# Designs tried in a protein design run: designed miniproteins, single chains, continued (5). Part 98

Each design is a single chain, and the fold is of that chain. pLDDT is the mean over its residues in the fold that is shown.

## One batch from the design tools (miniprotein)

Design m19620
Fold by ESMFold2-Fast:
Structure m19620 (fold): chain A 60 residues (1-60)
Amino acid sequence: EEIKKLLEEVAEKLGMTPDEIVAALIRGDKEVEEKLREIFGLTAQELLDLYVKYLKEQMK
């Protein structure tokens, strides 16, 4: 699935796990938010929305 591949790529590029990225964004970590925007053109909210969709797809 495209969402899973995107999350894995983001994790690799930032040197973090997907869970660490999500936790940082929930905390409002501006450094992670800026890197996400610069590298992938995604906002924190957009990535969190994708992560929620990914989890829902895993439940189906």
Scores: mean pLDDT 76

Design m19621
Fold by ESMFold2-Fast:
Structure m19621 (fold): chain A 60 residues (1-60)
Amino acid sequence: MYVKALYSESAPGSSFEKGDVFEVLDTNTEKGATWRGKSLKTGEVMLFDINKVEPVDASE
């Protein structure tokens, strides 16, 4: 499953731009409404807000 970021983040360990696509790796995190995914742009694993991403249908 892939999701697209609707926002940008510049925190250490969570640096991405609006429009970046993530491969969802983990939907069960201790941080509530947060999923873990791998950036297709950088290959880095990041946390993102599930209410601020949208599914993409490119390769599910």
Scores: mean pLDDT 75

Design m19622
Fold by ESMFold2-Fast:
Structure m19622 (fold): chain A 74 residues (1-74)
Amino acid sequence: SAEEYKKKAEELFKQGRYDEAADWYTKAGEIYEQEGDLEKAAESYLNAARAYVHAGDTKKAMEAGKKAQELRDK
């Protein structure tokens, strides 16, 4: 479930595995978006952006942040 993916991402983030955490947050966001939970999807993409910033992946962080903003604007 999206909640399980989010929990996996949180654990990876705590371990300093930021790239993996971002991937799991992105997957959680995709599932929430498919379920129509746009707020949880936006939060998941924002958490992915945060994880990408910690990983040093500026491009992926910007892409994830933009996705979160687009969902908030609906």
Scores: mean pLDDT 85

Design m19623
Fold by ESMFold2-Fast:
Structure m19623 (fold): chain A 54 residues (1-54)
Amino acid sequence: MLKGRLVAGARLLKTTDLSIREIAERVGFKSQSTFTKEFKKYFGVSPREFRKKN
């Protein structure tokens, strides 16, 4: 489940202008902080850096 939520977040980062907080909430994380931490562990970059590259 965690992987699916992070992949959904990555898709929203690429396809929408939603804030990172909104994306975290929409993919089922309790906070932007938790989403950012788990995203960095999985993708090796922050959600903000991921958006800049994609």
Scores: mean pLDDT 82

Design m19624
Fold by ESMFold2-Fast:
Structure m19624 (fold): chain A 56 residues (1-56)
Amino acid sequence: MSAEEREERRRLGVEGARTLLENGFSERVAADFVARNTGLSEEEAREAVREALERL
């Protein structure tokens, strides 16, 4: 996956995680959703969730 493709997936993952967190879902549920829907690794999904939390 190119750097641009990875960054786009990460960006979409952050947006999805933020929406789930704003609706009261746990960080674990948000990370699982991001990994399943973006193809990011579990570690990258966790980083996306952390970034989403910084925006809340």
Scores: mean pLDDT 79

Design m19625
Fold by ESMFold2-Fast:
Structure m19625 (fold): chain A 59 residues (1-59)
Amino acid sequence: GALSEEARKLLEEAREALRKGDAQTTFEKAHEAIKLALESGDYELLLEAQKLAAEGLKL
């Protein structure tokens, strides 16, 4: 659905920020994706978003 599609877009933006070493943007985009994944019940996206948030914190 639309929420899952928006969450996927946010995950792609988070991955791009992570590639650039932008910890703050990675965390922000991943956090928003977590919210949308929870609202949509897409637990695979939730797990991926949580992983990206953790990776951002390690930058």
Scores: mean pLDDT 83

Design m19626
Fold by ESMFold2-Fast:
Structure m19626 (fold): chain A 57 residues (1-57)
Amino acid sequence: EQLARDALRVAKAALEMGKTVEQLANASDEELREIAKKAGVSEETVRRIAEIVRQDF
């Protein structure tokens, strides 16, 4: 699915920015926006992925 592919892009972008998975789950709106730009996905997509990650933590 598109969401699964976008999740991998977001995870890679967050790691390249020096952020842990836990930091991604608790990221601010500003941080999510920067991750979205780096990953090449929408801010909405990053927020949805962060929500899923937060539920697994």
Scores: mean pLDDT 76

Design m19627
Fold by ESMFold2-Fast:
Structure m19627 (fold): chain A 61 residues (1-61)
Amino acid sequence: MKEFLAEVIKKYGSPETAKAVEEAYKKGASVNELLGIVKEKASEESQKKISKLLQDYIEES
């Protein structure tokens, strides 16, 4: 879950968002904390893409 979320944000988020999420992930941040960073720093379009991919992953898992 967390690893998948970090990879998705790294590929589809802005460099600033990707870096912030990667640093938080290394510190052991929760999925909710990583999503909070995305909501704060990512563009609306990137947030929509990330949310859809995460939702699909949760439903499949």
Scores: mean pLDDT 72

Design m19628
Fold by ESMFold2-Fast:
Structure m19628 (fold): chain A 63 residues (1-63)
Amino acid sequence: MDSKKAALFAAGGILLAAGEWYASQGRTEEAIEDYRLAIELYERAGSKSKTLEKAKKLLKELE
C-alpha cells in the first residue's frame, strides 16, 4: 500500500473526529463540512466500507 493512500485515510480520520466534536458542540455547519471532507478523503484513499459508511451515516443524521 503506498504512503499517499495511508495519508489520505489518516486525514479522513482526523476530519471525522473533528466533525464529531463540532456536532457535540452544536456547530452543525462545521460538522457537516468536516464529514463531507472525511468522506471524500476516505473514498480517494480506497478505504474499507465500514469507515466510509460511518462517515456517511453521521452526515445524513445532521442533514
Scores: mean pLDDT 77

Design m19629
Fold by ESMFold2-Fast:
Structure m19629 (fold): chain A 55 residues (1-55)
Amino acid sequence: MERVPWDVSPEEARRLGRGLAEAWRDAGSTPEEVDEDRFNEGQRLMLRTAREELE
């Protein structure tokens, strides 16, 4: 497999996003608005999943 900027599967990205959401919920903090254009698709999927879990 070729090297890519984000070497995780969509499933793994969603798993990481859910973990991130749990960490934010436990800390009592929500994610700050970020410029997603700076991220690749996997990283955006992770952040999107985390935000959706907080809704």
Scores: mean pLDDT 64

Design m19630
Fold by ESMFold2-Fast:
Structure m19630 (fold): chain A 118 residues (1-118)
Amino acid sequence: MVSLVESGGGTFKEGSSVTLTSKLSGFDFKNALLSWWRQKEGELPEFVASISADGKKTWYAEEVKGRATISVDYAKKTVTLNLNNLKVEDTATYYQVAFNGEQSILAFGEGVQLTVVE
């Protein structure tokens, strides 16, 4: 069974930085795509960032490009999203999506709430 557990949310001030972490269990990282998505209140889920399991390729949404960094730690089996220069508009529930096409596995975390205040 695949499990994704996100942490690092909470209430943060505008202009600060946050690190959101997802811990994966029961998941083979080989050939996986690891992504962070977010859902703002009343809106559809939107893509934030992705990283290949080997850490060599990253993709970022335009809204966070230049202030977001996604990374993977194989020893800890964690995927982290660092967001710098937080904006009130970053307030959302953030969740990880893990995809392995060869095994036809698509797994979602339950999400972690990030609230950004002035």
Scores: mean pLDDT 82

Design m19631
Fold by ESMFold2-Fast:
Structure m19631 (fold): chain A 56 residues (1-56)
Amino acid sequence: SDGEDAERAVRLLTEARRRGLVSDEEADEAVRLLEAGRYREAVRYIQGLIRKRLSL
């Protein structure tokens, strides 16, 4: 589960950055969550940013 959550967070962050859906500061915060082992929080954070940018 933790490995899957980490992989998912990295994929989401990579795609969000490619699409310009997150700022450098927001990406840095997501990386800090990943470095802290807070993979589920990183996923939720990135998903929240994507939703805000896309008005979903």
Scores: mean pLDDT 84

Design m19632
Fold by ESMFold2-Fast:
Parts: C-alpha cells; sequence; structure tokens
Structure m19632 (fold): chain A 78 residues (1-78)
C-alpha cells in the first residue's frame, strides 16, 4: 500500500518536513537561532515517533504527510 509504514519511512518523512521548514524559515529571513530550534524540533519529533506504537505512528505519519504537502505548496508560491 502507498503509505509509509516502516519506522525508516516515517523518519525520512520527518527529515523532509524539517528541510521544508528550514527552507521556508531561510526565505523569511529567520535567525540562525530559529533555524537551530527547527532542527532540534525535528530531532525531538523523530525520537517521539520512534517511541510510539506502530498504530499511533501511522496516524501521525498521515497527518505529517499532509503538512509536508501544504509546505510544498506554500514554498511553490514564494
Amino acid sequence: MPVPQTLEEVLALVEEYTELLLELARKRGLSDEDLQKIREQGEQLKAYLASLSPAERRELAVALQREVEKLRELLEKL
């Protein structure tokens, strides 16, 4: 099925989400301190997802995939 379900796939999705947030932050002229906070939040999210059950992880992965799609659309308009 075309949904990321392995831990590795979900962690890759978090990495993509973090990269898109960093690109948006850079385009908005945010400080290096803000960029570091975004990176730290990405690492915390990966740790959190790794601690969840497979069912809970899938639910959050679906929500995260939607946020990634929204960020991609936002960046295309900038």
Scores: mean pLDDT 80

Design m19634
Fold by ESMFold2-Fast:
Structure m19634 (fold): chain A 70 residues (1-70)
Amino acid sequence: TAAELRGRAAELRRLAARNQKLSDIYDEMAKKAEEEGNKELAEKFRQISEDYRNTAAGLDALAAADEAAA
């Protein structure tokens, strides 16, 4: 039903938002590590940030599909 699709989309959007927040946190940690001269740590945090950002984008795409079908 449309209500079930909207419910699933809402949950996917919540998960996407959580992953986006984690991406932002790791991006800030990467910038701090870079400012402190720790290039290796900064690179690791950037990779983690990108992984969370990609996960958020995927979840948002699934939510958009459910919203369009509702």
Scores: mean pLDDT 89

Design m19635
Fold by ESMFold2-Fast:
Structure m19635 (fold): chain A 79 residues (1-79)
Amino acid sequence: SWGDLAIELHPDELLRRMYEAIKNKDEKEIEEIKKEYEEELKKLEELKKNNPEEYKELVKKKAKEFEEWLEEMEKLKAE
C-alpha cells in the first residue's frame, strides 16, 4: 500500500522499526524502541541546553530530510 511505502522510505529508522513491530504485535520490540526514543529525547534536550547552535543545525537537517521525504511521497501519490 502507499502507506507501507511511505513508512519504508521514511528517514527515521526508529519510526520504521516501530511500524513493523506494531504490525507484528512484537511487544518486546515496541518497549525497546520506546526506550531508544526516550534516550534520543534526553540527548536532544541535553544538546539544546549545552550546545544550542548544534541543536539548531540538527533540527534544520532533520527538517530538510522530512521535507525531501514528503516531496517524494507526493510525487509517488500523484503517479
Scores: mean pLDDT 75

Design m19636
Fold by ESMFold2-Fast:
Formats: sequence, C-alpha cells, structure tokens
Structure m19636 (fold): chain A 112 residues (1-112)
Amino acid sequence: NNILTMSGGGTFAEGSTLTLTATASGGSIEGKKVGWIKEPPGGGPIGVIDNSSKAAKGISSRFSGSVSGNTATLTISNLQASDTAIYYALTTGLVNGVPGLVMGEGAPVTVV
C-alpha cells in the first residue's frame, strides 16, 4: 500500500507558525492533488486545503500548502486556539493494489 507518514504535530504557542509534513511512500506526488483536513475537538472534519496550495473556500488565508517531491506541507501562520485539531493529509495512491485515497494517520495539534 502507498502511505502518507505525518510529522510536525505537538503543542504550540498562540501567534506562532506551525508546519506539518506528510511524506508519501512510492515516490513523487508532484502533480497530484493533495488535500488537508482539520478535525476539531467535538467537531466533524473540515477541508482546509483542497488543491495542494491554497486555503479552501471559507478557510482563513493563514492556511497554505505546498508539495515538493514526495512531501506535502501544511503551514498555519499566526496560530489561534481555534486551530487546535487533528490534521490529516490525503492524496491519490494505491490501497491494497487498487487506486484510491491515501490518508495520513493524523497529526494532533494543540494551541495554548
């Protein structure tokens, strides 16, 4: 199976900048669409990046994404307490040898 390995979660100060990384097995993901999802405590999943780089409709411009080689990055500037969530990266890849969606294990983020 293709997998996304996530890193960069933890506890962060309000007003700081957060960088989360998702690294794909199986080579480059440049040219693939990479999404990022936010799952706040007690809430449902919210798409924050839908096409690799730009904040999704209705999402703060503090959210940005990038893709280079096999690595997708989510950056959140000027962190707010409301950014506390589990964050997931997703893209297309092989799941049990069949094309499908590949999602990372989640990166927990707490803003204090």
Scores: mean pLDDT 83

Design m19637
Fold by ESMFold2-Fast:
Structure m19637 (fold): chain A 70 residues (1-70)
Amino acid sequence: SRIEELVEEAARLLAEKGYEEHEDEIREGLLKIAAEIPDEEKALLALEAFIAYLRGDREKARELGEQALA
């Protein structure tokens, strides 16, 4: 699923930033958080915002985050 793909990308980016030992816990946590968001499109936007933030694209993260909270 697209949610699982984005969760895997976020976990990988965090592992590259020194959180490799927590990769499984991060993946499980992000999946649980995404499952608690009633609107799947908003869950996708929130994950894409987080990935943009991790990649250093702060403007993209802000735009996607605002859409997720709309």
Scores: mean pLDDT 82

Design m19638
Fold by ESMFold2-Fast:
Structure m19638 (fold): chain A 64 residues (1-64)
Amino acid sequence: TISVKLKAAKDQTVTATDSGGNSVTAELKAGEEKLITITQATADPNAVVRLTGAAGATFYFVPK
């Protein structure tokens, strides 16, 4: 399991996608913090997660 904590500077939709093709979409409000969790079928300690959103978002990556 990969967990990513997000904080948005403005209202936006963020999509988190891992290298295995799993994706999670979250809506964020200005100043909101949200934890997004991606469940992997096979655990990969070197997994790459791509975060796509509007400019001004702050992202944290926490593997497991």
Scores: mean pLDDT 65

Design m19639
Fold by ESMFold2-Fast:
Structure m19639 (fold): chain A 56 residues (1-56)
Amino acid sequence: KEEIEKAIEELDERIEELKKQLQDPSLSELEKEELEGLIALLEAEKAFLEKVLKKL
């Protein structure tokens, strides 16, 4: 239970960090697309872990 909660917290921190990086106007279009894709994947993983936590 605590491990899942910590994983969600770490994912939140990483997503927030990546969103801040995405605000950099010097990024190329490809770099922006890759960051957006990574954020989407991490958000999906967080949503999955939250569903698992609710079942415990």
Scores: mean pLDDT 81

Design m19640
Fold by ESMFold2-Fast:
Structure m19640 (fold): chain A 70 residues (1-70)
Amino acid sequence: MIEEVLEEVRKLLEEAGVSEETIEKILKGVRYALETKDEVVARVVLHELSKLLSEEDFERVKKLIEEALK
């Protein structure tokens, strides 16, 4: 479900020390991509997440987002 993906992304970004302003911006992009099935927006959001998260956490989030886009 979209809310489960958003909750996991928020948790990982908070644990990484990302600012609330940046977290809200990223979560808005994730929600838009998943609600509209917009693969271009999803790729942009994944690129931003790759800069903010560890490789391990990024791969987990990437799988969740890609599954939710199906």
Scores: mean pLDDT 84

Design m19641
Fold by ESMFold2-Fast:
Structure m19641 (fold): chain A 120 residues (1-120)
Amino acid sequence: SLEQELAGTIEVLRTLYPDASKVLLIFRAVFLPRLRPLPPEVARRTLELLDRRIESVAAELEAALEARDLARVEALLTTHIRDDPDLPEEVKALLTPEAVRALAEELILAHEAYKRYVES
């Protein structure tokens, strides 16, 4: 299932990035596939920026994910990621309002998958 695939990806990312927050691991698992059509250098710079942005709002994002507050998750992604002036234009073009909503929905799903994995 998509949930099991997301949980498996998060487990691998935990091994590679042991100091990363739960929220950053969840975000990376969902967002990495969206960078696939971009040049590798653009994808790399984007991930470095997003790692910093997600960690800066990790507590707020975790609370929104736990509450399944889709509107709050979407607002946090819009304010701290989509509207970031340092985000590459190619990535901004991928983050339409519909794409941000889809990303928020997948983050809630990935968080639920993570809780199920941790709860065994």
Scores: mean pLDDT 84

Design m19642
Fold by ESMFold2-Fast:
Structure m19642 (fold): chain A 62 residues (1-62)
Amino acid sequence: MDRERTARGAEAQARAGDAAGAYSAAGNGMKHGITSVEGARAAGEAARRGDAEAAGRYAQSP
């Protein structure tokens, strides 16, 4: 799994209004050493508030 794919997945789920899906995409990034715990948490929070671009950025944060 690559960083770009993780970011795109989280952003797409957030745009669809699926905060849990965005967090799940970031969680996959954590499993593969791409995303920190803080990044995954921030991605889920950004998705919950409707900020899809921020969700994608945080989902790829190491």
Scores: mean pLDDT 79

Design m19643
Fold by ESMFold2-Fast:
Structure m19643 (fold): chain A 68 residues (1-68)
Amino acid sequence: AIDLLRKALEAVKEGNFDEAIELLQQAAPLVTDPEVRELLFKAVSAVNKGDGEKAIEYLEEAIARLEA
């Protein structure tokens, strides 16, 4: 899951929002932590709105939560 989230973060940073959504969809069923799932939902919403900065923030928080 963490590797997919890191790839999604990189895709957002590159402006590749379609790839980021695909990676997040692959990661979502692997995530059991409800706080991380909420962050993934917020990241997807931010990407769909074209808000790359907010998407990066939510993805970095999700990754940090999973690494703790």
Scores: mean pLDDT 81

Design m19644
Fold by ESMFold2-Fast:
Structure m19644 (fold): chain A 97 residues (1-97)
Amino acid sequence: MKEIEIEYEVTGADLSRAAQLAEEAIKKMIEALKKGYDKVKARVRGTAQGSGRTAELEVEIEAEKKDGKIIVRVRVRQRSDTAPPAAQGEAEGEFEL
């Protein structure tokens, strides 16, 4: 089985760069699957710091070929020290090759 893992971590004044890196990671995942990889993982962690406050964003994407299909799992976590408790979103999709 051919596997690849892509990880990015960035700190800035906002989360815009983390969003850009997540888009780049998705493009690299698609290319890896096209090149014959069976499993691809991407993780993007962003930290925004301003006015003595911190906000964090974590995006985790896993794509795997199984029984002739591509199964995609996406997990998004957001945390802020000024907001309600951490929010978690999870979505799964199944695609036929």
Scores: mean pLDDT 67

Design m19645
Fold by ESMFold2-Fast:
Formats: C-alpha cells, sequence, structure tokens
Structure m19645 (fold): chain A 80 residues (1-80)
C-alpha cells in the first residue's frame, strides 16, 4: 500500500520535473520521456489493482488517471 503510494509520488515528481525542464529538451526527448512515464504509471496502476483494497485502489487509480490525462495533454502540446 504505502510503497505503491511512494512510487506514485516519485513518478509524479519526475513528471513535474519533465514539464518544468521541457525547454531544455528536444521534442523527441520530451516525447520519449513522456511515453516512459506513461508506461511506468500503467505498470503502477496494474500493481495497485493487485495489492491494494478496492477503496485504496479507487483513490490511487483516480490520481494516476489524472496524471495520465496531464501527460496526454503535454504530448499534444509537443506535437503541435
Amino acid sequence: GEEVERRFRELLEELKELVKNREKLSKEEALKKLEELREEFERLEREAERVLSPEQYLRLGTEIGVAEILMAVERLKLEK
């Protein structure tokens, strides 16, 4: 439970750092990092579904979903 929540916070900080330092990255580098983060969030969501209670999973899964939407929006901005 707590370990999965800590992993989520670490990935969220990595996403925030990517957004903050976007101007320092090429479009290709930014897109690659966003895809890697998306894959890590998907793996974390699958792990959470297996190890957390339904109530805990619903809470964390909602937050992961918000992060995934944010990543999709940032990807669309890069592709313009």
Scores: mean pLDDT 79

Design m19646
Fold by ESMFold2-Fast:
Structure m19646 (fold): chain A 79 residues (1-79)
Amino acid sequence: SEKTVNQILSKVGQAVQAAREGDDETAEKYRQQASDLAGDKSQEVDKLVQQAIDATKAGDTVAVSQYLGQIKTLAREAA
């Protein structure tokens, strides 16, 4: 459902924000919550959220946007 997609994206946004703040523990917590919500796409979402976190720490805003787009597509397929 769209509600499930929005919940996944909310958790991903919180993980990326925590990564920007240097809070690795909080970023990992929200990465896990996002992947748990993705069901059978859990492993793929987990990997992309980690890549978005890594890109955020590197300051690569273009890569972050691309990974967020891929996560949204997978979240819609899972819902």
Scores: mean pLDDT 86

Design m19647
Fold by ESMFold2-Fast:
Structure m19647 (fold): chain A 78 residues (1-78)
Amino acid sequence: MSNLSEEERKKKAEELLKEGEELYKEGKYEEAAVKYAQAISLDPKYEEAWDKLIEALRKLGKYEEAEEVEKEKEKALA
């Protein structure tokens, strides 16, 4: 199994967040959302990655998906 340490997972999550931010700035909101979701998968406590995913989904007009992500964020951070 390709198990990363907790510290390695956090660093990769930060890298994915930065990639997502670059895509978001280019108007590539769908691709940005994918990167933010990957960051959350590696570090579910990464609050900023959740917020950025919600923003990207709203930019895509996916308001229902954004609300579901908000609920999952609250569960993950509780």
Scores: mean pLDDT 85

Design m19648
Fold by ESMFold2-Fast:
Structure m19648 (fold): chain A 64 residues (1-64)
Amino acid sequence: SREGILASLKAYRDTYFHDDPEAQEKLEEVIKRFEKGELSEEEVEEEMNKIAKEYGKPTIRPLV
């Protein structure tokens, strides 16, 4: 479900990026774009994984 995906994205942000305000802000922007329907599930995974790679954090698991 979309709500389940949003919960997973927020949990990922809070777990791995709570100590980096700049990374958390970038992730929040991506999450908001997904919430507004501007990004698909594949696009939000790709954007979040780009941020994860930039900040040396674990990549997100597939959302399906």
Scores: mean pLDDT 81

Design m19649
Fold by ESMFold2-Fast:
Structure m19649 (fold): chain A 64 residues (1-64)
Amino acid sequence: GREKAERELAELRAYMAQGKAPPLSEEQREVALEIGRTLRALGDALEAAIKAGSMDIPPVPILP
């Protein structure tokens, strides 16, 4: 609930106040950014296809 979200935010603020290094390594950060870019590009392509009235709608990436 809301109480859990407030605790997580308070912990994040305490972490930032201590000036600690970020929890992600440089490599992990690069991988996360690459995944984010890939998902965003896929979303943009899907929206463009829908706006153009295309019948070629890519399926959602579901692993059965």
Scores: mean pLDDT 64

Design m19650
Fold by ESMFold2-Fast:
Structure m19650 (fold): chain A 56 residues (1-56)
Amino acid sequence: SEELKERIREVTLEIGDELNRKIEELKKQGKLTKEEVDKLWDEANKRLEERIKELE
């Protein structure tokens, strides 16, 4: 299932890119806190799980 593999890859890269971008921006601003990081990770994990379930 090349199509399914490609879709999972695209979703994973999209979510990972957004997460990394937000973390990098907070780091640049000197506002990177455990609370902000935990929130971003939680949101990214929930979105990834939901989108993968939609593909199955």
Scores: mean pLDDT 81

Design m19651
Fold by ESMFold2-Fast:
Structure m19651 (fold): chain A 73 residues (1-73)
Amino acid sequence: VDLKTTPAYEFLLKVPNVGPELAELLVKMGFKTGEDLKNITVSDLTKLPGMDVYTARRILDLIKSTADKLEKS
């Protein structure tokens, strides 16, 4: 029942500029699988404390870019 053992948490730790605190918050919001992360939006990220639209867009781009690189290998 440890949030840190979910597949989404492990994936998020591989994304540049995403730390364990942000990864844990996303898992708590319901993003627990790779499929959930594919459906993440800027508006989901802006619900996080201290997250502005510009930072949210950058993080979303990094999540999608990291997923694309892992799928190509």
Scores: mean pLDDT 74

Design m19652
Fold by ESMFold2-Fast:
Structure m19652 (fold): chain A 65 residues (1-65)
Amino acid sequence: IAAGTDVAAERAAAEELLKELRENPKNASLVAALGILAAALDLAGDTELSKKVIEEMKEILKKAE
């Protein structure tokens, strides 16, 4: 089976944090946590998912303005 166990856990965490951020878009702690997870995904080699997480976060924050 393809390598990705650690990345799969980080993906699940990012999805949960994005869901929480959609409910609470002004929560700076969630923004920080998503930024950390995006950086971890990028370092793990999943640059596309990292960029997607950052883009989703920016969209949520933009809609909250």
Scores: mean pLDDT 75

Design m19653
Fold by ESMFold2-Fast:
Structure m19653 (fold): chain A 91 residues (1-91)
Amino acid sequence: MKREEARRLLEEAERKFLEAGRIASELGGSDEGLEETKKLLEEARELAERALELAKEIGDEETIRRAEELLELIERNMVPLEEAIKAREAA
C-alpha cells in the first residue's frame, strides 16, 4: 500500500539522518567525515522527498508533517556543511 511505502521511505530517511549525525560526531570536521555526512544527508533528503510525495498523494497528514520537519532539519544541516566543504576545496 502507498501508505506503508511512504512510511517505509520516511523511516529509511530518518535512519540515514541519524547515521549522518553519528558520522559527524565520530569523524568531526575531517574531509572524510564532511563528505560522508553530506552523502548521508543527500540520501536522507531524497528518501524524505519521495515519502512526502507519496504521503501527499494518499493524504497521510502525519507522514506529510514528519517528512516536512525532517526536510527542514536536513536543509539546516546541509547549508553549513556545504560551506565547510567549499572552504576546504578553496584552501
Scores: mean pLDDT 82

Design m19654
Fold by ESMFold2-Fast:
Structure m19654 (fold): chain A 61 residues (1-61)
Amino acid sequence: KVYEYLQEAQKAIKAGDLKKAKEYLAKAKKELEENEDKLSVSEYVALKLQIIGLELDIELQ
């Protein structure tokens, strides 16, 4: 699920495995899009911002 993919992405970033981090972020994005109409607006926005933040962390390394 989105939360698990975000946790795996964070672990990969910490390990310096940016390729794996990007793969988990891509999975998180797909899962979020597939469940967009099942999520509250606040939950969707929060998850979207977390994905963007982690993508920025990768770019800034």
Scores: mean pLDDT 80

Design m19655
Fold by ESMFold2-Fast:
Parts: sequence; C-alpha cells; structure tokens
Structure m19655 (fold): chain A 59 residues (1-59)
Amino acid sequence: MSEEEKEEMVNLVLMEGRSIKEVAELFGVDPSTVSKLVREKLEEEIDEGMELIKRGVEK
C-alpha cells in the first residue's frame, strides 16, 4: 500500500466524514487497517505541536 493511498484513506475519514467501513470497502482493505491509519495520523498531529493547553488533548 502506498503512502498516497494511506493519506487518502485518512483524509476521507477525517475531512469528508466517511465511515471507516465505507473507506475500507473503497480501498479493498480491512476496516482495522483504516482505523489504525487514522489513529496514527491523529498521534502524529499531536506530536507536531498542537496547542495542548488550549485543547486539553494529552491523555
């Protein structure tokens, strides 16, 4: 699976509000794969210096 495909799957879930199941069906992958990629992207955005104090999204 290419990095471009991974980014597209995450974008469809987070930006377009598509369900994990729908995106998994579109790309022919297991829903757990899509869920894992979404989680990894959210963790990456936190690590990139989100305003933790204002959002309170730490733990």
Scores: mean pLDDT 70

Design m19656
Fold by ESMFold2-Fast:
Structure m19656 (fold): chain A 94 residues (1-94)
Amino acid sequence: DRLLELAERAERLAERIAEERPDDPLGQAAAEDLRGAAENLRRYAETGSVSLGVAAALLLIGAAIEAERAGDEEAAEEARELAREAVRAVNEAD
């Protein structure tokens, strides 16, 4: 449930950034990384593979850096929060 909620939040953030910054390469890179993170979170939920959760967390960190450099501080903070929650999910997995 939590992993699917994180994936949905990442997809919504990606859509918002892509719509607000269609001509910004950094904004588009952030949206791409967020969509990649969402796919990895969904696959982590399906398979239980912790490596997919780690990959998602790294993509969310990348998206936060890209959004910040694009000048979208609010999107960067949301991506950082998603990354923190993904890391927590990975750390709680045995």
Scores: mean pLDDT 87

Design m19657
Fold by ESMFold2-Fast:
Structure m19657 (fold): chain A 65 residues (1-65)
Amino acid sequence: SKVSTEAALRLLIVAGEIEGLLSGEFRDGKFILRRLPGDPAEIAELVERLRELAEKAGLELEVLD
């Protein structure tokens, strides 16, 4: 469901923050993610997964450098 997909998105963002790959916030109806200095390949894979979940949930996702 959309609710379950949004929950999965939020949990994956938290996991990425714990691993030091990104930081996230929710503002004005969208998620804003900042890439942290880390393995670019791991960050890219995580961002792909997050974009897929956001699209399925009908949520906006913005990724910053």
Scores: mean pLDDT 83

